# Designed miniproteins, single chains, continued (5): the designs that were tried, part 109

Each design is a single chain, and the fold is of that chain. pLDDT is the mean over its residues in the fold that is shown.

## One batch from the design tools (miniprotein)

Design m19782
Fold by ESMFold2-Fast:
Structure m19782 (fold): chain A 94 residues (1-94)
Amino acid sequence: NPEFEKKLEELEEALLNQDVETARRLLLEISALKLSPEQLARLRDTLALVAVSAPEKVLPVLEELAKRLDEFSPEIAALIREELATTEAFLKAV
């Protein structure tokens, strides 16, 4: 879906710029699209890649987003928390 792909690109930029407000809005818009399993996997992969590329910038933004999305999109909030845990575990590996 061209709309979904464009929102993912904008989300990547917002996360790297630590723009919590824009990222939250984009995630709510993405959630409203009723994502297919393939779209959920693509969202997960996008979050993982961005988090690994700039963890010091992105991890605090993802933590704040998960908190803000708990009531509005618990599925997306849970996905974000899973990516936080995975990235933190990867970064702690020797």
Scores: mean pLDDT 80

Design m19783
Fold by ESMFold2-Fast:
Structure m19783 (fold): chain A 75 residues (1-75)
Amino acid sequence: SQAQQYIKQGNDNFSNGDYLSAGNSYHQSGQLYQQQGNYDQAAQSYLKASASYDLAGDFQSSQQFRQKADQLRAQ
C-alpha cells in the first residue's frame, strides 16, 4: 500500500540520518492509515514522525505529532 511505501521511505531516510525527510514520510504514512480508519498504525506512524522530528531539532513538530498519536489512542 502507499502507506507502507511511506514507512519504507521514512525508514530509508532515518537510516541515512535525514531525520526531517524521515519525519515527513512517516507523517504521510500516518495520514493514509488514519484515512483508512487504521488508527493503531496511524498512531505508530505519528510516533515515528515525532521521534524523527525530535532528532531533526524540530521540537514543535515532534510535540504536535506526539499529541496526534495520543488523540488517536484515546478513541
Scores: mean pLDDT 89

Design m19784
Fold by ESMFold2-Fast:
Structure m19784 (fold): chain A 96 residues (1-96)
Amino acid sequence: MPSIRELVDRLLEVMETGTPEEALEAEREMLRGLTGGREVSEEEMREILARIQRVAGERYEELLRKRGPDYVPSDEELRELLVEAVEEVARELAAE
């Protein structure tokens, strides 16, 4: 099974090199992976993405708190932060 890191990396690659339609499909594929292959409604997709965004935002604020408000995170740090946020949300979904 693809890991969460592999799913995030594929999504980011498609967002950089693909069309908007391909990016949306990559998001749906990632969410299907997180839900054990279950079909995800557009409402559930919005809710899961909102949860990921909230967790990622909290981790970003924590990074700035530790590094200082003028710190500019690298693309690699932002990717790691996103992977960690997705992993946290995936654990919560698996526990539900």
Scores: mean pLDDT 77

Design m19785
Fold by ESMFold2-Fast:
Structure m19785 (fold): chain A 56 residues (1-56)
Amino acid sequence: ATQAYHDAVAELIARGEPVASGVDLPDEEIANLAKAHGVSPEAIRAGQRRLAELLA
């Protein structure tokens, strides 16, 4: 669970996703990322918010 979350977060960074605008991503895009990494869409949203906080 924790490792899959960190892997999903790292993949978002690797893809060049705008972490500061993670909350602005459409639900479909978040769902696609969650499916690709075997995590919930909620986990992707939480990861993007966390990354935005850490980079602020």
Scores: mean pLDDT 62

Design m19786
Fold by ESMFold2-Fast:
Structure m19786 (fold): chain A 65 residues (1-65)
Amino acid sequence: MEELEREIEEGLRGIERGVDIVAAGKWKDLITDEDRARAAKRAGLPPDASPEEIGKALEEKSKAR
């Protein structure tokens, strides 16, 4: 349980950094393959999705909230 909590915490911090980069409009230049895959999963896209598709899907998801 402790290890799972830590893994989730690290994942959330990675997502927070990714969100800040997306908000700054620099996500396409700074996202690693791992961050891209996580962003794709959050957007409901396959991990093979392009950074452009991920950004668009995240924007749509943000709008839907």
Scores: mean pLDDT 60

Design m19787
Fold by ESMFold2-Fast:
Structure m19787 (fold): chain A 86 residues (1-86)
Amino acid sequence: SAMEEEALEGLEEFEEELEEEEEWARKNLDEDSYKEILGLLDRMRELVEEAKEAVRAGDWEKFEKLMEEIARLGKEIGEIVLKHLE
């Protein structure tokens, strides 16, 4: 369906954004902060794969909950990044 295709495309675009975040962090952060962000990014990648499976199964309630967890991890990454831009 169009909704399934759109959701999967959005998740693929998000995975590309995670690669850009990793590269930025590698270049701009200290080693300890980079390693912490790398761990959070790896967890987000796991949740993205679970979200893709939820979309394919038509489990939109699970998809929504997984996206909320991804958003929470993204906030943690943002907090680490902002601390280094001050």
Scores: mean pLDDT 87

Design m19788
Fold by ESMFold2-Fast:
Structure m19788 (fold): chain A 76 residues (1-76)
Amino acid sequence: SLVEQAVKLLEEGRYAEAAEVLRQLGLRGFAEDAEALARGEARMITRSLDPVIALLPEYAELLRAYERAANRLAAE
């Protein structure tokens, strides 16, 4: 699925590619956060996820993958 692809790309540090997949999912704000990671901007919080979508288990994993990536970048 596109969600699984986005999670894998975030975990692999392929943030620009993850942003493109997030746009295909309609998660435009989340895609902007992923683009910020690609630019080396550590952002600890995303508030761009639709609240309804954020309640789905697969989207919860996507959020966790983003948070791990942002924390990893912030630690550098």
Scores: mean pLDDT 71

Design m19789
Fold by ESMFold2-Fast:
Structure m19789 (fold): chain A 68 residues (1-68)
Amino acid sequence: MLSEEEIKKIAEETGLSIPTVKKIIKLVLENLEELKENPSKFVEKVAKETGISREQAHKAVSLILKLL
């Protein structure tokens, strides 16, 4: 489980809001198998669901995975 401080750090590094980072964390935790099999497809799904770019989604997912 990510701490409030870790969530704030991800928000700062990605330029995303804290609620958006929390939503991405939930998507990562709920879709770990898809993320392992097809990271590109998962990143595209995150971008669509949160309304951010694929590059922003990739950066956020990568940072979240380093902290899990």
Scores: mean pLDDT 83

Design m19790
Fold by ESMFold2-Fast:
Structure m19790 (fold): chain A 87 residues (1-87)
Amino acid sequence: VFESDEEVAEQIAELAEEAARKAREGDARGALLTAIAASILATLLSDKEAQREIVRLLHEGADAALEGDGEEAARLFEEAARLAREV
C-alpha cells in the first residue's frame, strides 16, 4: 500500500529539517545521508513538479554542506521542508 502524498510529504519535511540541523552543527556527512533519504522519499510523490523542486533543493543543500557552508545548506533544506508541507 502506498502512503498518501501528505504522509510522504510530512516524512520528507521532517528529514529535511533534520538535515538542516545537522548542517548547522557542522555534520556535513549526517546532513548528506539524511538529504539522500529525503530525496528517495520524494520519488514517491505524485506531484512531479513538487518532486523536482524538492529534490533540487535537497541536492543543492547537500552540496553546500559538503563545501562547508552549513548555514546555506540549512537554508536550502528548510526551503525543501516548506515546499514538502505545501504538497
Scores: mean pLDDT 85

Design m19791
Fold by ESMFold2-Fast:
Structure m19791 (fold): chain A 98 residues (1-98)
Amino acid sequence: SLSSDLSEEELAALRARRREETLAQLREMVENPERVLEEAAKAEPPDDASIDALARFLAEVLGLPPAEVEELLARLRAAPSAVEVARVVLELLRRKLE
């Protein structure tokens, strides 16, 4: 959450820094895919609401065009396990963060 007493310049800088921190975390996931897949293997398959939230998050952070968002949603919804969801996400991140 952002404080309402921050200046417009401070708010813009904080948003930019948080985006950079998020992108750095996503790059770390791509560099260490085994860890992501190990964690996914212990997880329950995500529900439709979680998949929709994940797709919206990735679309915003990566700047995905509508056609790629639709393809991502279709692939995530077709995934039979949390591991396959993680693989779809990692493939997308590799393509966008290279």
Scores: mean pLDDT 80

Design m19792
Fold by ESMFold2-Fast:
Formats: structure tokens, sequence, C-alpha cells
Structure m19792 (fold): chain A 85 residues (1-85)
């Protein structure tokens, strides 16, 4: 879980250097993922998958490399959570 928290922190930090939309997606995903971790690993993985999809869509629309890399960090966090299930 420490590695998941680190990845989420890095994703938000990176996203804040991009657009307000990208920053908001990352911040909301981190908040939702933290709450979901209290409910269970499967719920956390679902939340992270949703965040990854939203971020990937934002990256495709804007062409932002920062958004694309943020999506990669969210996907890595999701994989780390799934390794614990």
Amino acid sequence: LEEVERLLEEAVRLAQQSTAEVGSIAAETRKAARKALEEGLEKAAEVLDRGYRLMSEAAQRSGSELARRTAELLEEARRKVEELI
C-alpha cells in the first residue's frame, strides 16, 4: 500500500504541472482511491481503473505528455493493488 500511495502522490504532483482538468482528474482519483482502500482492494482497483481511463481520454484530447505519464502512474498503482488481491 505504501507503493500505491507513492504512485498516487507522484501522479497528482505531475498532473498539477499540466491543465486544471488533468490536475482535477488526478486529485479526485487519489481521493476516491484512498476512500475505496478502506472498503477493499477490489473497490480500489475499480476506482484506479476509472481514473486511468479518464486520464487517458484527457491525454488523447489534449495531446499532453504529462497527462499520458500521469495515466501510466495510475495504471501502475492499479496493478500494484491487483497484486494484493
Scores: mean pLDDT 83

Design m19793
Fold by ESMFold2-Fast:
Structure m19793 (fold): chain A 63 residues (1-63)
Amino acid sequence: ADDLIARGRELLARAVEAARAGDGETANRYGSGAYGLFASAGDEALAQEAAARVREALKEGGL
């Protein structure tokens, strides 16, 4: 579980970076990966928070 959370946080950071840069394809790819890892770890709240962070970052990137 802890390894899944750590990997998910890394993917989320990359998703947010891509989203802010206006790269929606990369942001959604990494964001979906992070969501899946958090959900697999049983942390539904963290998975939903990750999706929300990516959505806000996409708006910041003009998407």
Scores: mean pLDDT 83

Design m19794
Fold by ESMFold2-Fast:
Structure m19794 (fold): chain A 94 residues (1-94)
Amino acid sequence: MERRREILREASAGVGYIAIVVGRVVGLSDEEMVEILIKAVENGNGVGAGEAGVRAAEDLGLKKESLKKLAEAILKYDKSEGAKKYVEKLLELV
């Protein structure tokens, strides 16, 4: 069973934070967990991915470089006020 591919598919289906928690439990890297959130952003869920990223940073201690990469992806794909709010929160955690 390919844990990384299954978790990425769950993120693409809009599972978001649940996929990140499972990713940490199965031993995914910070970069792989952030890749899951970036896939959610690309699928039109920038707000949900931003919220999941903030929560994962607080609960799971994601690396500053990974948080910055997520913030940059949200800014690129989602221009809504809600997405910008989570970008600001992510950058405050860097």
Scores: mean pLDDT 70

Design m19795
Fold by ESMFold2-Fast:
Structure m19795 (fold): chain A 80 residues (1-80)
Amino acid sequence: GKEKQVEELTDETAKLAELLKNASEEVKDRLGEAIGEAASKGKIEEAIKLVKEAIEKLENSPEEKHEEIALELAEKLKSL
């Protein structure tokens, strides 16, 4: 069901937060925790919104690795 996909997005976002060690504290701390909290409350729409915000920030990064992560997350969102 959707719960497994939300858990997967939460795990990916936690990994993304670690990879973005040089990103803003807002992205690192709030994205991982907030998505996890939204998912645990069954608010998949809020979790999706937070992932979209992360994608937008990554797309504006000059780092190739960040752009690749943004594309991967965007593709997973389309599958939801």
Scores: mean pLDDT 59

Design m19796
Fold by ESMFold2-Fast:
Order: C-alpha cells, then sequence, then structure tokens
Structure m19796 (fold): chain A 65 residues (1-65)
C-alpha cells in the first residue's frame, strides 16, 4: 500500500506532472484526493501496474491521512 503511494509520488516529481502533484498535495493537506481517470491511467502506465491498483493505493492513503 505505502510502497505504491511512494512510487506515485516519485512519478509526479520525476515527470513534473502538475495534475498528479496537485492531487497528492490535496491528499496530504485534506486527507481527500480528486484525480481524473486519465491521470490514473498515465500513472498506471508509467509504473507498469493496473489503474485499479493506483486507485486503491490513493483511496487507502486518503483513509490514513
Amino acid sequence: HSDILLKIADYAVLNKDKSVQDALLELSNTGKVTISPEDIRKVAKALGISPSTVSSALRYAAKKI
């Protein structure tokens, strides 16, 4: 769970993906995340995982923060 969230954060920083960075900042500041299906697909493709895995990691992190 946390390992995938760290990979998403690394993706956002390394690729300068402003939409994903803003989603992670919202998550960090509010404990809620708003992210488009298109951004989820971009992250999933970059990490070589399924879009559902990305969504699950973000929702799990939202419940903990």
Scores: mean pLDDT 77

Design m19797
Fold by ESMFold2-Fast:
Structure m19797 (fold): chain A 100 residues (1-100)
Amino acid sequence: MSEEEIRETLRNALRLAEYTRELVENLTEEKVTIVLALLIAVSGDVWLVARQTGTEEFKKAADRISELVKQAVKAIKNKDIETALEKLEEMIRIIEEMLS
C-alpha cells in the first residue's frame, strides 16, 4: 500500500466517523443499523492501515479504535447518545493524529 493510499484510507475513515457522529446526534431507530455498520467500517479501515504499515503506533491506534467502537455500539444499543458521541469524538481525534 502506498503512502497516498494509506492517507486516503484514513481520510475515508475520518469522513465515515464524522458522518456517523452526525447521524448519532440526530439518531432515529431506523438509522441504528446504518450507524452500527459505519462504526465497523471505520474500525476495518484503520485496521487495514495498521496491518499494511506494520507500525506499532498504528496497531495501538487500531486496538484503541476497536475498543471505542465496542463501547459506542453498547452505548447506542442502550440509547446513551452522550456516551456514544464521546467515543466517536475520541475515535475522530485518533484518526486525525494518525493523519498527522
Scores: mean pLDDT 88

Design m19798
Fold by ESMFold2-Fast:
Structure m19798 (fold): chain A 81 residues (1-81)
Amino acid sequence: ALEELRAEAERLVEETRKAAELLKKEGKLTPEMIEKFREQVRGAVELLIRRGLAMGVPEAEAEAIGRRTLEESERAIEEAA
């Protein structure tokens, strides 16, 4: 359960990084797109936490993984911008 949640978190961060880099290459990474992208990531992290809880991951661990995932994803967006 915990291992599966960590794997999903890592995939989310990597997908966010690739999407941000693609938008940058296309010249589409505008402030408006960045805001929308951050909203999308927050929603994905919320779902990730809920899935973790449903899989029996303790609340504190699911929340910690979610927080780290959000931080890394937001950093990837900032780095691409």
Scores: mean pLDDT 83

Design m19799
Fold by ESMFold2-Fast:
Structure m19799 (fold): chain A 67 residues (1-67)
Amino acid sequence: SEALRREEEAELAELEPLMQQVGDARDALAAAGARLRPALEAATEEDAAEVRARIRAALRELAAEVA
């Protein structure tokens, strides 16, 4: 049991740096989202529609450039 546990710990230790990088990336994305949230919440229904229209137009433009 101790040998099996040691093997499992070695595998986890090998994955720890990758899991840390994923955690750091997730936290960075969460922080970016938190910074954008007040601006999105402050937007009126009309402002939100305008922002969505611009995002949709930008995505269509990118799709056209790739096609």
Scores: mean pLDDT 65

Design m19800
Fold by ESMFold2-Fast:
Structure m19800 (fold): chain A 86 residues (1-86)
Amino acid sequence: MTPEQREELERRLRELVERYKPQAEAESDLAKVREMIAEMYREAAELVRSLADTPRARLIAEGLLAVAEGDYERKEKLNREIEELE
């Protein structure tokens, strides 16, 4: 991934968070907040996949999906695989 692609990804991820943040802050139902956070992570995974088609980007996207599903053991395994690619 080029520095320009990384900056674009970081910009779009910030825009995504800022779109969900006021909705999550206004919601008093914790189950709905959790659903909004999960949707945000799924959209983040799609952004990563759309901007880069590398082994690292695929593992990052899978990690974001694992967080959305609450599968933190899978997320930790994927993080280790990403570190091993360096």
Scores: mean pLDDT 77

Design m19801
Fold by ESMFold2-Fast:
Structure m19801 (fold): chain A 87 residues (1-87)
Amino acid sequence: AREKARALADEILAELLAEFKDKEVTPEEILEAIEERLAALGVELTEEQKKRLLETIERALAAGESAAEAIRAVEYLVDLLLLDHLT
């Protein structure tokens, strides 16, 4: 389960990094892209999970981090969400 969750999280993050490469993005745009990719895998996010993801993205961008760094900051949350779904 953990190995598969990590592999899926890595795939989602690689796709997001390719999508937002060299782009100015809002926290909401990054969250929407994550939601769409998780929904494609059958993972529905709760309001609490969406809030946690958004807050993590907002914190990274507010600290002057790039979109790529903000996406990597949520890697552990995406991994946990996929692990919970696969268990």
Scores: mean pLDDT 77

Design m19802
Fold by ESMFold2-Fast:
Structure m19802 (fold): chain A 55 residues (1-55)
Amino acid sequence: MPSLEEIKEKAEKYFTEQMTKAGASQALIDTVVAHVRKEIEEAHAAGEEVKFKVL
């Protein structure tokens, strides 16, 4: 399985690319990426299996 850091990197890349294509502002992209990274960390800390599928 990917490490926690690898999962966060993949999530950051995925959401940055999708949000940029959708015409989102950099501030919005930064906010969404920070939120997703926090959710991944919280899920991992809670003992949940962090599964995230990217195309």
Scores: mean pLDDT 72

Design m19803
Fold by ESMFold2-Fast:
Structure m19803 (fold): chain A 96 residues (1-96)
Amino acid sequence: AAAARQAAVRAEQLAILIEVEKAYKKEGEEAAAELLAETTIKRLEALGRKLTEEDRERIREQSKKIVKDFIENKEKILKEGSKEEKEVLEEVLKAA
């Protein structure tokens, strides 16, 4: 049961990373950050969270940091990552 729930969360995270990578390849870092922020906002609202304008601004700022960190980590993983990390990243890049 726990393993199945972890697999579902992982699959959802991979789907989001694929869409973020697609946006990055097509329109760059700012577009990828905006997509991540919009996806996060939509998901939180779907869970019944009512977001203020301040909450939305924080999510946008955090999404910019997450995308920047992902791009920097992508380069590091491709250069210095484990076999498992490289395989996961290759799946994201291939699907994007």
Scores: mean pLDDT 74

Design m19804
Fold by ESMFold2-Fast:
Structure m19804 (fold): chain A 83 residues (1-83)
Amino acid sequence: SLQKEIEELKRRYQELVAELDALLAQPVVDRKKIEELKKEIIETILRGHELLMKLAPEEEQEHYKKVLPEILEEYKKYLEKLK
């Protein structure tokens, strides 16, 4: 069940990124749509990592708890730089 949910989130993430790339490639940029997609991408990343942490061995779960906030901040900074 958790593994199926992770695969669903991975597909959703890939779909959202492709949609973002398509919007950025247009001659006239829809900034509202881009901001909506960026927000949904971050939420999808967060949910995916939360599920991965639950499937990880206990030793790796401690590492995930420390690193997850840093990973999210890096993704947010990356997405904010995209026009």
Scores: mean pLDDT 78

Design m19805
Fold by ESMFold2-Fast:
Structure m19805 (fold): chain A 100 residues (1-100)
Amino acid sequence: GPVERLSEEEIKELDEIFKKYDVDGDGYLTPEEAIKALLDYLKKRGYVPKSTDELYRLLVEARGLEKEPKTLAEAVDIDGDGKVNFEEFKELYARLLELV
């Protein structure tokens, strides 16, 4: 899948960004924290979305959802439980890289 295309160094950098935003240390980000973490890493890689609407469109396309999420927060929340774990975070980033 898309995560399998990530290098060990990219995975390590994603882990460092994830842990930076995981303020509770529980191994999960809120959707809002996940959005900030994704933007932080995309910016580090030289990609800055023109607007939150552009990021939303990219996430909807990357996830291939049948029903369009109502908010950017819903677009990053893969399982709908209000939490984003590191595996889901890697998948979101890997899918976004296929579009940018």
Scores: mean pLDDT 75

Design m19806
Fold by ESMFold2-Fast:
Structure m19806 (fold): chain A 86 residues (1-86)
Amino acid sequence: MEKKAEELKKKIEESEKPSMSLVHELVKALVDNGKYEEAIEFLRKVAPKMSPIDEGVALIAAGVLKVVLKNPEENEEMKKVMESFK
């Protein structure tokens, strides 16, 4: 699990313009392992390297993860959004 996240991180690091699909796969791997803060930081770091639309989506995803990190069980709507993040 953690090895997969590191491999995805390396692929994104090597890309000057990473795809949303690749970024999403890494974020999902981090979230599945409970690494919400790492996923948030990664999204904020990579967003400026993406297209304007993908940048916006990545920043929105970081905001959603921040809310889930603070109140994971109280926000069922955000939990459903995270499940549909795939």
Scores: mean pLDDT 71

Design m19807
Fold by ESMFold2-Fast:
Structure m19807 (fold): chain A 68 residues (1-68)
Amino acid sequence: MSDETLQEMKRLFGILLSGLQGEVSKEEAEEAARKLIEILRELAKQGYVTEQDVEDNERSLEKMVKSS
C-alpha cells in the first residue's frame, strides 16, 4: 500500500469523524465514506484486504452515516 493512499485514508476518516461530531456537513461525511469504500475496493483488488472486509466496512460506514 502506498504512503499516499494511507494519507488519503487518514484524511477521509478525519472528515467522517468530524461529521459525527457535527463539524462538517452530512453530505461531506457521506462523500468521505464513499471515497473510503472506493479506496478499500482498490486495496481488495491488490490483495491487501478481502472482499468481506470491504462489505463489512461499507455496512459500518452506512450505519454511521444513517445515525446522523
Scores: mean pLDDT 76

Design m19808
Fold by ESMFold2-Fast:
Structure m19808 (fold): chain A 90 residues (1-90)
Amino acid sequence: SEEEIIERLEALIAKLEAEYGALSAAHQAALAANEAARPLSRLERLEMQLLGLMEEIYRRAEAGDPAAREVLERVLPEIEEIGEKIEELR
């Protein structure tokens, strides 16, 4: 259900923010710009927040941060599973 997907996204985002810090100012600005263009649903907003966090973690991993690489290895399977559930909802 959408509620289950939302709950799982919120839990994952909270976990990533606790380990890696809050969404960057650039990603927050991008989210605000999207919301200014059209209202985002709660699910769309959470997807954008997760995307922003993952992009930042990926950039740090590419820059040679071993902690970022470990986080990617741990959370990618969960992100893939959530993505599959979102596709099933559409």
Scores: mean pLDDT 73

Design m19809
Fold by ESMFold2-Fast:
Structure m19809 (fold): chain A 97 residues (1-97)
Amino acid sequence: MEYAEKGVEAGKKGGPEGAAEAGRYAALAGKQGGSESGYYAGRAAGAAASAGGGPEAARELRRAALEASKSTGRKAGIGASAAGVAAGGASAEAGGV
């Protein structure tokens, strides 16, 4: 929960830097709680990034989350990867509507 909230706050800042921080926090939520936690944290962070930085922020967030998953190691990376994918999807969806 705390990482998911930090991800949302970082996403609200917008821009590549805020999106990257949002992605890293979403990935941390996924590492801590598994793929389901990562998915929900990713969607929340992605929606916030889309609102603050538009579709480009969604791409930056997804990249940051996936990079964070690589640095963690294989098992913990599953939740982090789920966070990245969910974040990208959520942002694209929100930006598209």
Scores: mean pLDDT 61

Design m19810
Fold by ESMFold2-Fast:
Structure m19810 (fold): chain A 93 residues (1-93)
Amino acid sequence: SLEDELLAKLSKENRQKFVLVESGLGIALLQASVMKRTKTPKDELQARVDRILAKVREEAAELKKTLSEEQRKLLDEIVNRTIAEVEEIVREA
């Protein structure tokens, strides 16, 4: 997986930071899915997801400052893929 490829290339400190980013992305996916399934109004769902993703983007941006070009590209692919999945859930709500 892209996640395993990135983890193999990261220092111990950056692996911990990446796992926090990955966890935040997972929280966004879970929250969007739960709110969609419980028929939460789309504006409330979007607002909650936007707040979680803003935090994830901030943490990813801080991590990127310490990464090589190749590592940044892998991180961006992982983040963008999961955000696209979250936005699809919101779109279908």
Scores: mean pLDDT 88

Design m19811
Fold by ESMFold2-Fast:
Structure m19811 (fold): chain A 70 residues (1-70)
Amino acid sequence: MEPQRLSPTEQRVLDALRAAGPGVVLSVSELARRAGLSQPAASRAARTLASWGDVEEVPGRGYRLAPEVA
């Protein structure tokens, strides 16, 4: 299997979610602020991480760290 290598943007989003703690939902705006990213960049990175199972999308609220990754 190819090792999944996170981009710097994706790593910053994961770091922000880990710093917030397990089960904490961060909006795209909060992710952008905490990760030092624009909202579009944070949204794309979080969506990519959700497709990999590293984070979960919470409809209408934002994203949280997947329990398996915390």
Scores: mean pLDDT 77

Design m19812
Fold by ESMFold2-Fast:
Structure m19812 (fold): chain A 81 residues (1-81)
Amino acid sequence: GLELLLELGEPGVVGRIERGKPEMTIISAGGDVKLLEEALKIAGKDKVKYVIVPESNEEVKKLAEKNGIKPVASSKSKEEL
């Protein structure tokens, strides 16, 4: 799933997965919308309920909602979440 993808250090995908809380995942693709879309598709397939995205734009929100995931945009750094 998405955790394995992030653990393997896939280029352009940066995120934190809370072990024991698979319903909430932090995802960032460094501004690469296509890579973020692919990560969100994987998260949706793994039944992730919420995604915290440090970058806030309408395209990212649409991609998360399209995959059945509620996007939570944050102005805080990933270290503060």
Scores: mean pLDDT 53

Design m19813
Fold by ESMFold2-Fast:
Structure m19813 (fold): chain A 55 residues (1-55)
Amino acid sequence: MEEDERVIEAIRIGAGWSDEEARQALEFGRKYAEDSKLGARALASGVPEEEVRAA
């Protein structure tokens, strides 16, 4: 919660975007990070890279 607010503020100040645009960028970044974690976990479990890319 507090971390989210600080990230939104940093994006808003750095890019000159509105609060709404900054929040959308944060949500997009979170989805990307979660997808990356799932891929890394699958690879660590011995799943072939081709199957991870197909998922």
Scores: mean pLDDT 63

Design m19814
Fold by ESMFold2-Fast:
Structure m19814 (fold): chain A 72 residues (1-72)
Amino acid sequence: MEARVRRIREELAEFERNRDDIINKLKKKYLELGYSEEKAETRAKVVVDTALSLHRIGLEVEEALLRRKLLS
């Protein structure tokens, strides 16, 4: 369980480090679909930031479950 929480933290940290690169790649895909540069950038940022928020919530849940098992 501790190993799982550590891996999730490492994966999240890597995602956060690569955030701008992921946004740029997604922006290029939206541009290919016919979106304007402004709309493509806004959509890419919203999608990436939403994904990061969901992963952070997932980590908090896993940490809470680990804590409860240690107290039980």
Scores: mean pLDDT 78

Design m19815
Fold by ESMFold2-Fast:
Structure m19815 (fold): chain A 67 residues (1-67)
Amino acid sequence: SQQQALEQFNQTARQIGEQVPEVKDYAEETVQSSLEQRLSKASVTGGKVQDVAGQEYLDQLAQAVGS
């Protein structure tokens, strides 16, 4: 369900934020501002919310840290 996908996304984001303090603020911003957009996108396309939320967050983190 979308609620479970959100929980998984939040768990992953929080885990990464705790491991890398420099991206904690970005992780928090991403969780708050991107969650609803990702859910809406997945819902419209009929995609897998878990895959969209998790992978897209990881992609954004990689881009933010400049690696």
Scores: mean pLDDT 55

Design m19816
Fold by ESMFold2-Fast:
Structure m19816 (fold): chain A 73 residues (1-73)
Amino acid sequence: SEARSLGLKAIGHVLRAIGLELEGTPEAVKEAIKDFELAIEYERKALSLATPEEQADIERFIAHVEKKLEELK
């Protein structure tokens, strides 16, 4: 489904962001922030297309990524 495809794109951005964060340079951290923000955008799009059961899991994922993003800023 389109929602699943968007969710996979979001996961890809989160995995890349984690790798960049582990690299630990100021430049890598800026790129990690961008990837976390893109992950949130894809997940919010997925949320709009998701079933109520899927929405709960997506909302938890968004909250987790948003908290991580706040820690990096």
Scores: mean pLDDT 85

